Designed miniproteins, single chains, continued (3). Designs and how they scored, part 55

Each design is a single chain, and the fold is of that chain. pLDDT is the mean over its residues in the fold that is shown.

## One batch from the design tools (miniprotein)

Design m9899
Fold by ESMFold2-Fast:
Structure m9899 (fold): chain A 107 residues (1-107)
Amino acid sequence: DAAARRRELEALVRNLRALGANVSVGTLAALSPATRRRLQEKLSKRLAEVIKEVLEENSDKSKSTNPSASASKISSDELFALIDERFREVGKETEKEIKEEAKKALK
């Protein structure tokens, strides 16, 4: 269990770092398992909504009347750049929430 928990925390830190969130294993370990799970579920939902929103905003526009023209079609690179930008914003907000919950756990 201890080794599995450490790997879980290390994986979460790696994922948060990829999103631009600067948190440590120690900060996450200060949270209760219930609080950590809640924040992780909230993060996953936010990331899924960002992907869905970006895909819906850019998918529907190509389906009815646009001629095959680069000017009206978003490239995969541009789509990924939009997703990455929003993911970094989600990462910063998640970092703030993790730090606030860690402060509460220490009170």
Scores: mean pLDDT 72

Design m9900
Fold by ESMFold2-Fast:
Structure m9900 (fold): chain A 69 residues (1-69)
Amino acid sequence: SDAETALRGAITVVELGKQGKIDAVKSLGLMARSSSGRAREVIEEARKLVEQGKYDEALELLREALEEL
């Protein structure tokens, strides 16, 4: 999938997960599997941060990766 679209989608997923609206860990895992390269790596790292309750760190990581595109 397009890296920008994947990263923007992951940001939305983390924001909704932080609000308790969705299972962000599960959603990010599915998104990582449907992605490739740098986007997959970053989304998988964000998933690990969310598993630890580190939502703001996950958002920072995803936004930085988006800026590097």
Scores: mean pLDDT 88

Design m9901
Fold by ESMFold2-Fast:
Structure m9901 (fold): chain A 64 residues (1-64)
Amino acid sequence: SVIEKRKEALQKELETLRKLLEDPSEVTFDGAVLTAEQVKRLVETHPEALRDVIEFLEEELKKL
């Protein structure tokens, strides 16, 4: 279903972003919601903003 596909995409993105928060040098960039360039830029300019993005995606998952 559309909901199931979206849930999968959000969980995959959250997994990637959580790994990036813990160790950015070890992350593979395959974001379904955010582009790899957007994620890298966020970490480079405002690593604290990455937590806001993670929280946003967690709330999106909660709504499904």
Scores: mean pLDDT 68

Design m9902
Fold by ESMFold2-Fast:
Structure m9902 (fold): chain A 82 residues (1-82)
Amino acid sequence: SNPLTPEQWEVLDIVAQTVGLKSADEVDLNASLRKDLGLHGGKLDYLRDKIFDRFGVYIPRSEFPEETVGDLVDYVMRQLSS
């Protein structure tokens, strides 16, 4: 309902590029990173590395496999505001 910020769109773009979607707007915020998008192993490490390179946010592997795209976006935004 509320529009996403440019920074939130950038997180979605990184997710889209990692999983081979056409654009950030095809990313469902309610999708499970692991179950729906298949983000595990090397793809998960790639996603984490790209987020670190772009935002300076380090995401521990233990906080990642069971979270949704929306949870990931919220985590990154919270780290940038802290």
Scores: mean pLDDT 80

Design m9903
Fold by ESMFold2-Fast:
Structure m9903 (fold): chain A 74 residues (1-74)
Amino acid sequence: MREELLKEADVAVELIHAVTLLNIGKRTKDKELFEEAIKEAERAYKLAQEVGFDDLARSAKEIMEEAKKLLEEL
């Protein structure tokens, strides 16, 4: 149970980081921040899939797609 909770926390931290980078990128129009948000969301997606946190995996996928769309608009 401890290891499962730590994995959930790791996914949550990566998602928070990805969302933070995405929001800063939206304000600054910084390509590097969108690219970093995609990488962090991808890590969260992989971890969430490995532990079966489908809702977190879906959230990570949504963040990746939004960041990719915004990056293409730059």
Scores: mean pLDDT 80

Design m9904
Fold by ESMFold2-Fast:
Structure m9904 (fold): chain A 114 residues (1-114)
Amino acid sequence: SLREEILKLIDEIIKLLEEHDFKLDVRKAIGLILRIIGEIIEAERRGRPRLAEALELLLNAAVALLKGDKEAAIEALKKLKEFLENDTSLTEEELRTLLELVRDLLELLRENAV
């Protein structure tokens, strides 16, 4: 399932953050943050508050990473994981949007792992 794939990617990101230091590409990180903000605005316009909540948790992780706060990023990702484990309301299309953004975050971190 898409939800199980997202949960697996979140676990991979948390493991990378716990095991490695990183130097983020600031421009790519800002680009991802702006994309997440755009998706939050769209979710709220469509009356999809649960998608907006999931995206806000991902945004909190990305912003924490841009600030160099690894512990805050891990906390936000753990909250996103718990949200997804308990949520049944997200549509397949909404899960695909979240999957793409989580995957882009993982790729950003893999490119910048030390």
Scores: mean pLDDT 88

Design m9905
Fold by ESMFold2-Fast:
Structure m9905 (fold): chain A 80 residues (1-80)
Amino acid sequence: MITVVIVVEIEPEKQEELIKEIEELAKKLGATIESVTRLDETTLAIIVSAPSRETAEKLIKEVEELAKKHGGKVVKVDVI
């Protein structure tokens, strides 16, 4: 099992929509969202457990695309 911490910068009004899309993506890929924490008004830390490195890599790339689609960006990724 791989733990991934993804830090996303996104406008507050777009955060709920992005989180819901990330939850659906995680479910589709067989990953689990462990927590979502607001670091500041525009920054979210999302902790995800993935069953494999391949799943973790797919999740990270898809989250980058989802964040970009909503006018945000992934600013940091840590794989544990």
Scores: mean pLDDT 86

Design m9906
Fold by ESMFold2-Fast:
Structure m9906 (fold): chain A 90 residues (1-90)
Amino acid sequence: MSQEEIDKAVAEAVSILKDAGYEVTPADEQEIRTLLEEYYALPANERMKRDLEDIRILQEQGLSAFDLPTRGFIAYRLKQNGRDITPYLE
């Protein structure tokens, strides 16, 4: 994936959080960037394994399944850092 595509994906994630009324710090933006860069650097088979494992972990934590694995993965990571993930559940 190109750097421009990663930049767009980060901007979209930040926009979703800001539209939901959250302040996104430079540290939060960098963490989102790192997560997306790591995810899209994986081969398709490894991304699929991660998506399935992330969905399983979210379900074990009592969270609803997400339509998009990448969205669920980001929401899970944000929750681990004490962020409110309510905007990602609906």
Scores: mean pLDDT 62

Design m9907
Fold by ESMFold2-Fast:
Structure m9907 (fold): chain A 91 residues (1-91)
Amino acid sequence: SKEELKKKVKEYADEAIKTGNTGEAFRKILEEALKHGREYAVEALYQFVVEYMKAKDPEEAEKFIKENPEQLRKLVEEAFDYLVERMEKEK
């Protein structure tokens, strides 16, 4: 469910901070969220990035999100599309 994924996103963000393995956490979120479709996956990744930034530096995260909310979402969308295209190309 969407609630289950939101909970996992926070857990993966916390794990990434603790271990420093942001790439692995990002991949796990991508794999789970893709089962629910692109729009849902983009939203899950956006939430992951926000949670990760807030866990690492809450004041800098709030400043960045407040100043450039559309830019952050656009960056996440572009990164998601690029990764999906690469995965599809590899089959």
Scores: mean pLDDT 72

Design m9908
Fold by ESMFold2-Fast:
Structure m9908 (fold): chain A 111 residues (1-111)
Amino acid sequence: SEEETLKEISAVLDPIREKLKEELNKIISSEDLEIFISGKIEELSDEQKAAAFIILDPRILVNHVLPKLSDEEIEELKKAVIELLKKNNIPEEEIEKFKEAFDKLVELSKK
């Protein structure tokens, strides 16, 4: 089910968010989060886009963010998040799980 898939995605993203909490708070403000949710992601840096993705609940991403983005913007967002994870020494195994979770979120956003 969609709810079960979202729980599986949260199980991957929640530990990453917890590990990066202090760094994420330095990168992005509440105003930047609202810009990201609005779909005006071109107004944000790659690090701000990546931070917003990790901070936001997967349900918000699926219902309010990803549907507003082009396929090119979605690919750029995925790359931005991967670079943020690498910069913060997240293990390669966790990054691979992130990639799978990201692809599942994109699939859910397209139905």
Scores: mean pLDDT 87

Design m9909
Fold by ESMFold2-Fast:
Structure m9909 (fold): chain A 101 residues (1-101)
Amino acid sequence: KKFKNKVEEIEYLFKEKLAEAAKKKDHEKIKEITKAYLSELHSLGVKKEEIYKRLEEILSELAKEGLLSDEDIEVIRLAALEFEELLKKTNGNVPYIEFPK
């Protein structure tokens, strides 16, 4: 319940910021937003499998709404791969990454 409410707030913020960055074609900001989202869920103790499942569901939703292009989705997936490498590098001790302004 508490955990689900925090995840829902993070997902709302992620969708909002991601849609804005995609409209501006700001690939650096898309990467930062994606890594912040993954970092937030990891910090809440959400398992890796659940995090990536939630990410793919959001990407599918936003793509259906026309808010993300195929290019935007590729940038997001690249950011997710970079975050996964960071998880391996830090043995799961990823530094907290805040959402950009």
Scores: mean pLDDT 81

Design m9910
Fold by ESMFold2-Fast:
Structure m9910 (fold): chain A 77 residues (1-77)
Amino acid sequence: MSSAAQTLADYFAAQLAAMVRDLLAAGASEEEVRARAEQAIKDAAAVMRSLGFSDAEVAAAVARMRAAVEQAIAEAR
Protein backbone atom coordinates (compact mmCIF):
# COMPACT_ATOMS: atom_id res chain seq x y z
CA MET A 1 0.00 0.00 0.00
CA SER A 2 1.24 3.55 -0.68
CA SER A 3 2.37 5.75 2.25
CA ALA A 4 -0.62 8.07 1.61
CA ALA A 5 -3.11 5.16 1.55
CA GLN A 6 -1.59 3.71 4.76
CA THR A 7 -1.75 7.10 6.55
CA LEU A 8 -5.39 7.64 5.52
CA ALA A 9 -6.33 4.03 6.47
CA ASP A 10 -4.71 4.46 9.93
CA TYR A 11 -6.55 7.78 10.39
CA PHE A 12 -9.95 6.28 9.47
CA ALA A 13 -9.26 3.19 11.63
CA ALA A 14 -8.47 5.37 14.67
CA GLN A 15 -11.60 7.51 14.12
CA LEU A 16 -13.80 4.39 13.76
CA ALA A 17 -12.34 2.78 16.91
CA ALA A 18 -13.01 6.00 18.87
CA MET A 19 -16.59 6.16 17.49
CA VAL A 20 -17.20 2.50 18.49
CA ARG A 21 -15.92 3.12 22.04
CA ASP A 22 -18.05 6.29 22.41
CA LEU A 23 -21.23 4.60 21.11
CA LEU A 24 -20.78 1.53 23.37
CA ALA A 25 -20.05 3.80 26.37
CA ALA A 26 -23.29 5.68 25.57
CA GLY A 27 -25.27 2.40 25.70
CA ALA A 28 -25.61 1.61 21.98
CA SER A 29 -26.09 -2.08 21.11
CA GLU A 30 -23.36 -4.05 19.31
CA GLU A 31 -25.79 -4.35 16.34
CA GLU A 32 -26.26 -0.55 16.16
CA VAL A 33 -22.49 0.03 16.42
CA ARG A 34 -21.76 -2.53 13.64
CA ALA A 35 -24.40 -0.98 11.33
CA ARG A 36 -22.99 2.52 11.86
CA ALA A 37 -19.39 1.31 11.43
CA GLU A 38 -20.22 -0.51 8.15
CA GLN A 39 -21.81 2.67 6.75
CA ALA A 40 -18.76 4.73 7.81
CA ILE A 41 -16.41 2.16 6.20
CA LYS A 42 -18.42 2.30 2.93
CA ASP A 43 -18.26 6.11 2.98
CA ALA A 44 -14.48 6.04 3.65
CA ALA A 45 -13.95 3.51 0.82
CA ALA A 46 -15.95 5.75 -1.57
CA VAL A 47 -13.78 8.75 -0.58
CA MET A 48 -10.58 6.75 -1.18
CA ARG A 49 -11.82 5.60 -4.62
CA SER A 50 -12.75 9.21 -5.54
CA LEU A 51 -9.17 10.26 -4.59
CA GLY A 52 -7.78 7.73 -7.11
CA PHE A 53 -6.48 5.01 -4.77
CA SER A 54 -6.26 1.53 -6.34
CA ASP A 55 -8.73 -1.28 -5.64
CA ALA A 56 -5.96 -3.11 -3.72
CA GLU A 57 -5.24 -0.04 -1.54
CA VAL A 58 -8.97 0.48 -0.82
CA ALA A 59 -9.41 -3.24 0.03
CA ALA A 60 -6.43 -3.11 2.43
CA ALA A 61 -7.81 0.08 4.06
CA VAL A 62 -11.28 -1.53 4.45
CA ALA A 63 -9.68 -4.60 6.10
CA ARG A 64 -7.70 -2.31 8.45
CA MET A 65 -10.86 -0.35 9.35
CA ARG A 66 -12.90 -3.53 9.98
CA ALA A 67 -10.11 -4.96 12.17
CA ALA A 68 -10.05 -1.74 14.25
CA VAL A 69 -13.87 -1.86 14.72
CA GLU A 70 -13.81 -5.56 15.78
CA GLN A 71 -10.91 -4.93 18.19
CA ALA A 72 -12.74 -1.97 19.81
CA ILE A 73 -15.94 -4.06 20.21
CA ALA A 74 -13.96 -7.01 21.68
CA GLU A 75 -12.17 -4.72 24.19
CA ALA A 76 -15.57 -3.35 25.36
CA ARG A 77 -16.96 -6.87 26.06
Scores: mean pLDDT 85

Design m9911
Fold by ESMFold2-Fast:
Structure m9911 (fold): chain A 105 residues (1-105)
Amino acid sequence: AEEKVKEIAKKLEERGIELSEGGKKLLLEALELVKKYNLSIEEIKEKLKEALKNKDKEKVEEYLKVLTARLIVEAAELLANNEPMEKLKELEELAKEVAEELRKA
């Protein structure tokens, strides 16, 4: 995870974006959580929906943290790789979908 943080931070720095120590720590924690669970966004959404249906507060909180970590990592990699704006908008739409599902619960 630390090597991936260094890679992303270097690419962002080459684009004039310097991550603070807090930003690097947040990205490290997000990368470690993503690796620990090894789930796709779709799989995380499914687990979150089941936790909401079962009113399992602890699992809802767990999978919300995992989803947030996954979104942070995906956004950071898109920005670091100078990917088209359209791909960042796809992540924004996914975040909106999750917010609407949470409102329905």
Scores: mean pLDDT 76

Design m9912
Fold by ESMFold2-Fast:
Structure m9912 (fold): chain A 72 residues (1-72)
Amino acid sequence: SMPSQEEFEAEFNRLFQEASLAEQRALRTGDEAARARAIELYERMVALAKEWRAPESLIQALEEELARLRAA
């Protein structure tokens, strides 16, 4: 079953905070493990957003950030 809006928001916010910390660490230190972790977390956020049928603008923004991280 699809999660409730509150369940989606709670899980998405947890993933986003972890991804933001990993991305910040990668940018600050050049840590490839942190970059790989950010990619993993963004992939999970994209999957969750698609499962929950989030707005296309949100999915696009997440996919653009994921593409940027993969190209670095």
Scores: mean pLDDT 84

Design m9913
Fold by ESMFold2-Fast:
Structure m9913 (fold): chain A 84 residues (1-84)
Amino acid sequence: MRDQLIKDAQNLKTGFQKMLDFAKKKNLPQSIIDKAAELEKEATELLKEIKEGKVSNEEAWKKLMELSMKHISLAVEISLYLKK
């Protein structure tokens, strides 16, 4: 169980890193770049908390779901900016 939460948090962190790189490559607004960087930091902090046992499995899952929703929301925002 804990190993799966670590894997999910690592995948989410990687997703935000790719999103940040894409935003920079496409010269998207600084607000989007800053938001992607903030979410990458939050995913990194969650991964650390899970590895250090500072968060329960239930709380880790809840935070992963919240970050996943934020990832989807930012992806939609980026898509809308690219469509003019």
Scores: mean pLDDT 84

Design m9914
Fold by ESMFold2-Fast:
Structure m9914 (fold): chain A 80 residues (1-80)
Amino acid sequence: SNILEALKSMYELAKERGNEEMAQKLEEAIAKFEAKDYIGALKTLKDIYLRYPEETAEAIEALTPEQKMALQSLLDFLLG
C-alpha cells in the first residue's frame, strides 16, 4: 500500500530528526492500518497533522510523488 509505505517513511524521518512524539503517533497509525483499523488510523493521522502541521508537510514533501499524492489526497479529505 502506497499509504502504508508513506507512513513508514514519515516515521523513519521523524525518528531521524528527533521528533519522538510525532514518531510515536505515526507508529500508532501504522499499527492501526496493519490491523485494518482504517478509521482509527485516519483519526490518528488527523491528530498528527493538527499537532505537527509544519513537520507533517515537510515529511510529505520528502516522499515519492506516488506516496505524496496518495497521502495528500487523504489529508485533504480529512481536513475538508
Scores: mean pLDDT 81

Design m9915
Fold by ESMFold2-Fast:
Structure m9915 (fold): chain A 62 residues (1-62)
Amino acid sequence: MLSIGEAARLLEEVAGISRSEAAKRIRELMSQGYDVETAAILLMQERGVSLADAVAAIKAAL
């Protein structure tokens, strides 16, 4: 399972979002019922990363 900190780091590396902003947005999506991995994928897609590339990045981090 990907932690919020690990997902925030991955978002900084792949999507160029700051770790603090990434962690905040992941927590907001989790409050809406998303898991950490799904939240990270959605945030990567908002930054123009394709679904396939976002899924591949998450799988590589697991």
Scores: mean pLDDT 83

Design m9916
Fold by ESMFold2-Fast:
Structure m9916 (fold): chain A 65 residues (1-65)
Amino acid sequence: TLKEDIELAKELGVSVETVRVARMILSGKVDEETLKRIAKIYGVSLDEAREVAEQIKALEEKKKQ
């Protein structure tokens, strides 16, 4: 949700838009071309969003273990 994305963005020191793009990457349901277009519109670096996606994945895996 938006509230969860705001809290995560604050924790990771990135923008909410970066977290949103990172979640799109993690979903695997958005193609690379569309991701590039969305990132450009939001002023988000795709490389930064990919790094944030890995951090989100690590946090979720840590909760499972």
Scores: mean pLDDT 80

Design m9917
Fold by ESMFold2-Fast:
Structure m9917 (fold): chain A 68 residues (1-68)
Amino acid sequence: RRDLLLELGKEAEKSEEVQKKIYELTRAIFEGDYDKLIEYVRELLARHPTPQLEKDLKFLEKKKEIKK
């Protein structure tokens, strides 16, 4: 039922490197669509809450605000 991106999110709990890789992959998949990236990270947080993912969510929201 869950897609591959959600499974990768579980691995982010164990590695900062995996967390960064997930960010890069989702960015590539969504072609810089920060709204879709933010939705994905929110879903990850709901399923697999970690402080690292929460920081990533805030970082993505900040980037969206800067984007013109």
Scores: mean pLDDT 62

Design m9918
Fold by ESMFold2-Fast:
Structure m9918 (fold): chain A 75 residues (1-75)
Amino acid sequence: MTAEDIKNALESTPGVENVEVKQIGENKLQVTGKVSNGLTPEHVAAFIASLPGVKSVELDGDEATGSFTATVTLE
């Protein structure tokens, strides 16, 4: 699982926009974006956690703006 795989998966999800994925460690990614269309940051974190090769997700959400930041651990 790569940063681009996660970015592509999220960009194909309706109601998720402004997605950026940064590699912050060998097996760690930082994912940022916005949710709309009735999605919550928690739903996005659960979706990322369901992807093959993702071991855990830590979510720092800003519920007031729909913005999210997630730290993703791979494998």
Scores: mean pLDDT 77

Design m9919
Fold by ESMFold2-Fast:
Formats: sequence, structure tokens, C-alpha cells
Structure m9919 (fold): chain A 100 residues (1-100)
Amino acid sequence: KKKIEEGREVLKRVQEEIKEGLPIFKERIESTSPLPKNEKEAEEYEKKAEKILKEIEKTIGEDPEKLADLVQEFVAEVVRLVDAGYEEKALEFLEKLAEI
């Protein structure tokens, strides 16, 4: 019972941090020169982020104890998308996580 509540609280805290951070991140994208795009690497990171997001959605109902680990993995793949020059895709994934 406690572990299920802890998993949901972790997700909620991350969602709140994303909501607070999104306006700042959007402002940085608009004010900074675009990074060189690496399409091949971005496709791999996008696929991993998508898989992890689906696992997060499934884990909320099945195994909330894994939520913290899945959220950390998801954020890591989103950061890799930013580094690959796909900041707009990274924003889309952060918004999707915030809507769960």
C-alpha cells in the first residue's frame, strides 16, 4: 500500500517539475542557436523514450515501485534527444509524461 503511494508521489513530483521547467526550456530553444541535428541518433532515442513512456503508463496500474526507475530512464533519453538537436521532440515527450 505505501509503495504504491510512493510511486505515484514520485511521478506527481516529476510532473510538477516538468510543468515548472517547460516555459524556461521553451524560452531557451527560442533564444539559442539550433544545435546540429543527428537524425539517426535521434530516431534511436525517440524510440527508447516512446517505449519507456508506454511502460510508465502500464506500470502505474501494475507495479508502481518501478515508476521511479522508469522515469529516470525516460528523462535520460529525453536529454539525449536535446543533445542530438531535437529539442522540439524532447518537449513533446516531457508534455506527454506530464499528462499521465
Scores: mean pLDDT 72

Design m9920
Fold by ESMFold2-Fast:
Structure m9920 (fold): chain A 61 residues (1-61)
Amino acid sequence: SLIKELIEYLENNELSLDVLKKIQEFADELKLSKETELKLLEAFKNSKNKKELIEGIKKVL
């Protein structure tokens, strides 16, 4: 699933603007609601490391 691919990407990449862009790209491809997309972006902004980001994304999805 596209959600699995996103999580696997996050596991294999350090936090960066490229990761942020990938999250936005996946949200658009999955046709997520604007509210869900904003929550995913908020999870990125509030995360200090990839473990926190992955946890945040799993809670939103």
Scores: mean pLDDT 80

Design m9921
Fold by ESMFold2-Fast:
Structure m9921 (fold): chain A 85 residues (1-85)
Amino acid sequence: MAQLTEEEKALLTPDERKALELFEEALRALAAGNGEEAVAHLERAAEHLRRVVDSLRGSLSPEEYAALRERLDEAFARWLALARA
């Protein structure tokens, strides 16, 4: 479950909201034992989250941006490995 407050949810962009929805669908697919469906949802969620991170580039230092991109890629690699197991 994503730990977002109601206030934080109200601030979500369409890409952020879509990424959250797809991630929740991926978690439901994993719980049901459907790894292939989970992989598809995770890949789509990653695309939307990369757009969000790219939109933050002007607000972050180059080091913060690089760290956020690396953490995002690492997190999705772990979730994809779990979905493929």
Scores: mean pLDDT 74

Design m9922
Fold by ESMFold2-Fast:
Structure m9922 (fold): chain A 66 residues (1-66)
Amino acid sequence: MELLSKFNKLLIKLSKVAPSDLIRELNKAFIEKDLSRLEEILKQLKAQGVPEELLEEVKKLAEEMI
């Protein structure tokens, strides 16, 4: 339950700096526990200029949830 709240908060932060399509793919990767897809999405988010701080939050949450 706590992890879901953290995830939703992170998605809201990301929605301000990343395209909705990438956020949708990120959500799907977390639900499917697809680490390979998650890594590819993180590379795309970095290319879009998402702050490193937010990318580290995604990595930490993936470590906790996946």
Scores: mean pLDDT 79

Design m9923
Fold by ESMFold2-Fast:
Order: C-alpha cells, then structure tokens, then sequence
Structure m9923 (fold): chain A 64 residues (1-64)
C-alpha cells in the first residue's frame, strides 16, 4: 500500500478510536486528516470525502 493510503487508514483508525472514546477534538482532527488524504487519493469530489469533512465539522462543534 502506498504512503497516502497508509496515512488515510491510520488517520481513520485514530478518528474512530477517539470518537468511540468521546474525544471529540481528536476525532474531528482525525476525520479531517482522513478526508484530506482521501481527497488526494480519489479526488475532492469523490462521494466519500464530503461525509468525512461534515463529520469532522460536526465533532469540532461538539468539542467547543
């Protein structure tokens, strides 16, 4: 697996773990990073990128 895919998978796992733990700030950052890596891999208009960015923004509001 290339570096971007590995970074996407790692960011996604960290985001999910933080989300399950109730760490909204860490989860938000993880989902944002995962969306950035996925956008680089598949394109920003890919249907999976938007939901990750929206989830990150929602969790950021919970963290504030």
Amino acid sequence: MDELRAQFEQAGRQAVDAHRAGDWAAASEGYRRAADYLGQLLGEDHPLVGPLRETAERLARLAS
Scores: mean pLDDT 82

Design m9924
Fold by ESMFold2-Fast:
Structure m9924 (fold): chain A 96 residues (1-96)
Amino acid sequence: MEEAAKEAIKYLEKGEVDKAVEILRKNSTNKTVLDFIDAARAKDKETFEKYYLKLRIEYDAGLISEEEFIAAVAVGLVYLTGIDGKTAVRYARASV
């Protein structure tokens, strides 16, 4: 997963958001990561905030890597706010 998350971050930084999401969907075994991305894509702010909190708790508990957390949060920011992938990765890195 760590290598797949790093690859997803590279695609996000290049603006290839759909490719980054494809990598996360194929390689993540964590349902919270996938549910978070789906909530962000739907622009459901209430569900997004709920899954963001759960994702943060799972990261702090060591259930997901730092790279997977960064990749997921960055995708969420792009889908929810329309910010570019490179900037989203920068903000996600600042949250760890």
Scores: mean pLDDT 83

Design m9925
Fold by ESMFold2-Fast:
Structure m9925 (fold): chain A 84 residues (1-84)
Amino acid sequence: VEVSLEQVLAAFRAILDALDTSGLSPEQEAQLVLDAMGLAVRALPHVLAGDLAAAREVIDEYDLPSEETREAIFEALVAVAAAL
């Protein structure tokens, strides 16, 4: 599946909207923003293709602050893919 820049940016915004950044340092927030963009680029194509297992594998490669963060990212990607 070929993913447009607009779809990547929609996924990036959805991931950021789903994340609880309260209690994070500015450095941790900056890293999470970078990780969110990488996840939008790498995981969204798998979600759009219906390969949810591959999408979860991509998310699992990232050093994210919690399992709740991983789940929030996955749910955000699924929601945005359903709306595209």
Scores: mean pLDDT 78

Design m9926
Fold by ESMFold2-Fast:
Structure m9926 (fold): chain A 67 residues (1-67)
Amino acid sequence: MNSASATLGGEVLSLSTEDPSETVKAFTGTHEDAAGVRYRLAVVYSYEERDGLEVVKEARLARERLP
């Protein structure tokens, strides 16, 4: 069993898998769009490796706009 969680403000994202071929990861960061608007991001996702590539199976994302 693999599991990961990330938090953004009052929101908790979590994801778990019982598939031994899948890996679960979490990250938090910031992003600026083409209009110069900034966001905090929280992401949890599961993936399997196939032919040296990461194939995403499930993803959950939260974002919060920065002032």
Scores: mean pLDDT 78

Design m9927
Fold by ESMFold2-Fast:
Structure m9927 (fold): chain A 95 residues (1-95)
Amino acid sequence: SEELEKLIEKAQKLAELEEEHAEEYRRLAEESDDPALRAMYLRQAEEHLKKAEEIREAIERLKKNPNDEEALKKVEEAAKEYEEYEKRQAALAAA
């Protein structure tokens, strides 16, 4: 359905955003001379990448089986999170 395609598109955008956040944390780790702070940034990068991977796996499961309720729930949650991110960005731009 068109609704499912839109949910997948928004979930895909969140996965891309999570991957961008991971790259930023990796950059912060490389720029840090503090071993503890570097380790913290690398852990944050890993968590963002794991989230992106989980979203992408849910999308692939849902593409193979549109009745996969667990995959649908994860894709819907990712799509909603991306919509909330866009609303926050729009509010900040208007302020």
Scores: mean pLDDT 89

Design m9928
Fold by ESMFold2-Fast:
Structure m9928 (fold): chain A 88 residues (1-88)
Amino acid sequence: DNEKKAKEAKELMEKILEEIKNPEIISDEKREEIHKLQEKLAEILESVKEKEKELSELMGKLMDAIANSDEEEIKKVIEEIVDIIKES
C-alpha cells in the first residue's frame, strides 16, 4: 500500500531531520539510530518501482539539503517525496 509507504517514509525523514537539527552531542548510539532510519527509508523508496528514478533524484536533493542544513529545502523535498509515493 503506497499510502502506508508514504506515511512511513515521511515519519522516517522527519525523525532524521529532528536528529540533525540538534547536533550538540551525538553519541555512537544516536549515529547508529540515524543510520538505521536511513536504511529503512531506502528500502521503502526502492519498493516503489514505478517512480524509482524520480524518487532517486529527490533523495539526492534531500541528502544535499541535509548536508547544507537547509531546513526549508529539506521540508520541501520531504513533501515532494511523500506526494510521489502516494501517487504511485
Scores: mean pLDDT 74

Design m9929
Fold by ESMFold2-Fast:
Structure m9929 (fold): chain A 60 residues (1-60)
Amino acid sequence: DQEERDRYAEMARNAAATAAALGDAAGAKQIEEHAKRAESAPTWEEAKEHAMLAGQAAGG
């Protein structure tokens, strides 16, 4: 579902932006890599997995 993919990619992008704004450059880089993978994932299931990894990197 395209809406699900867009939702997960957006969550990953927002997590990366938040980490960068707070000055966590290393965390932001890791989250950004997961966000890029979520955005380029061929299925929403893969996008969700990458978004979850971005969330784990952001939140601990």
Scores: mean pLDDT 73

Design m9930
Fold by ESMFold2-Fast:
Structure m9930 (fold): chain A 78 residues (1-78)
Amino acid sequence: MLEEFREELLAYAEREHPEQLDDARAGLPLVVELLSLLSEEDRERLLRAFREAAADPSKLPEFEAVLEEAGRRLAARL
């Protein structure tokens, strides 16, 4: 799952934003670490929402809502 997400995120960056590829690679370990702190359910929901938004930018608000909800639940556990 996280390895697949890493590959998907880098592939997306390379395709859509090649000029940001180095920044994406540098930030990726932190993103993966944060995802590993989420519950499996929250992680799956977030990754699904990301894939939908990557394919269709009109789905970005749904992704942002899922990200905010996951972050709030993570903060409540810390």
Scores: mean pLDDT 73

Design m9931
Fold by ESMFold2-Fast:
Structure m9931 (fold): chain A 82 residues (1-82)
Amino acid sequence: MKKKVEKFTLTLNDDGKPVTLTLVLTVKETPLPKEEEIERFVEELREKLATAKDGETIELEVSEYAYEAFKERLAAAEAARA
């Protein structure tokens, strides 16, 4: 099965101090991408971000479809800031 690992650095502001997190996504091929997988991924990420501390690594497995949707949202957020 084809597999891809991607890393992102996230900076959050917690109680007036920057908190830097490393997000590691393990992307796997799926024959049937579902919107529910994207929603589940977003919920899981939100929960982990809420409890994460400075310097922590968050590791998640995602489908190719959820990964592509995540990249599109990041690109849209970047474009909105420009």
Scores: mean pLDDT 67

Design m9932
Fold by ESMFold2-Fast:
Structure m9932 (fold): chain A 92 residues (1-92)
Amino acid sequence: AALEARRAEAEALAEAALAEDPEGVTAAVEAAVAAMEPEARKLAETVAPEDRRAVRARLLEEAIDRVASDPRPATRRLAEAARTMLALELER
């Protein structure tokens, strides 16, 4: 119940951010993904299967930080929602 409520709140924040500035939010996410893709690909080739969850979490944190660096209010709300969702995923 508590985890489901926190997740629903984060999802609502992400939906609100996308509704407020869909083009700006999409552009910021695509830029963050493009910047991280070469590093993610290199790490995927070198990381042992048992370490992949920790590496994935680190790459997601870096991608979220890149989205958060965008000055648009909507992208900052999306980054905040994504941080909450990542924290909930890591709690499991």
Scores: mean pLDDT 76

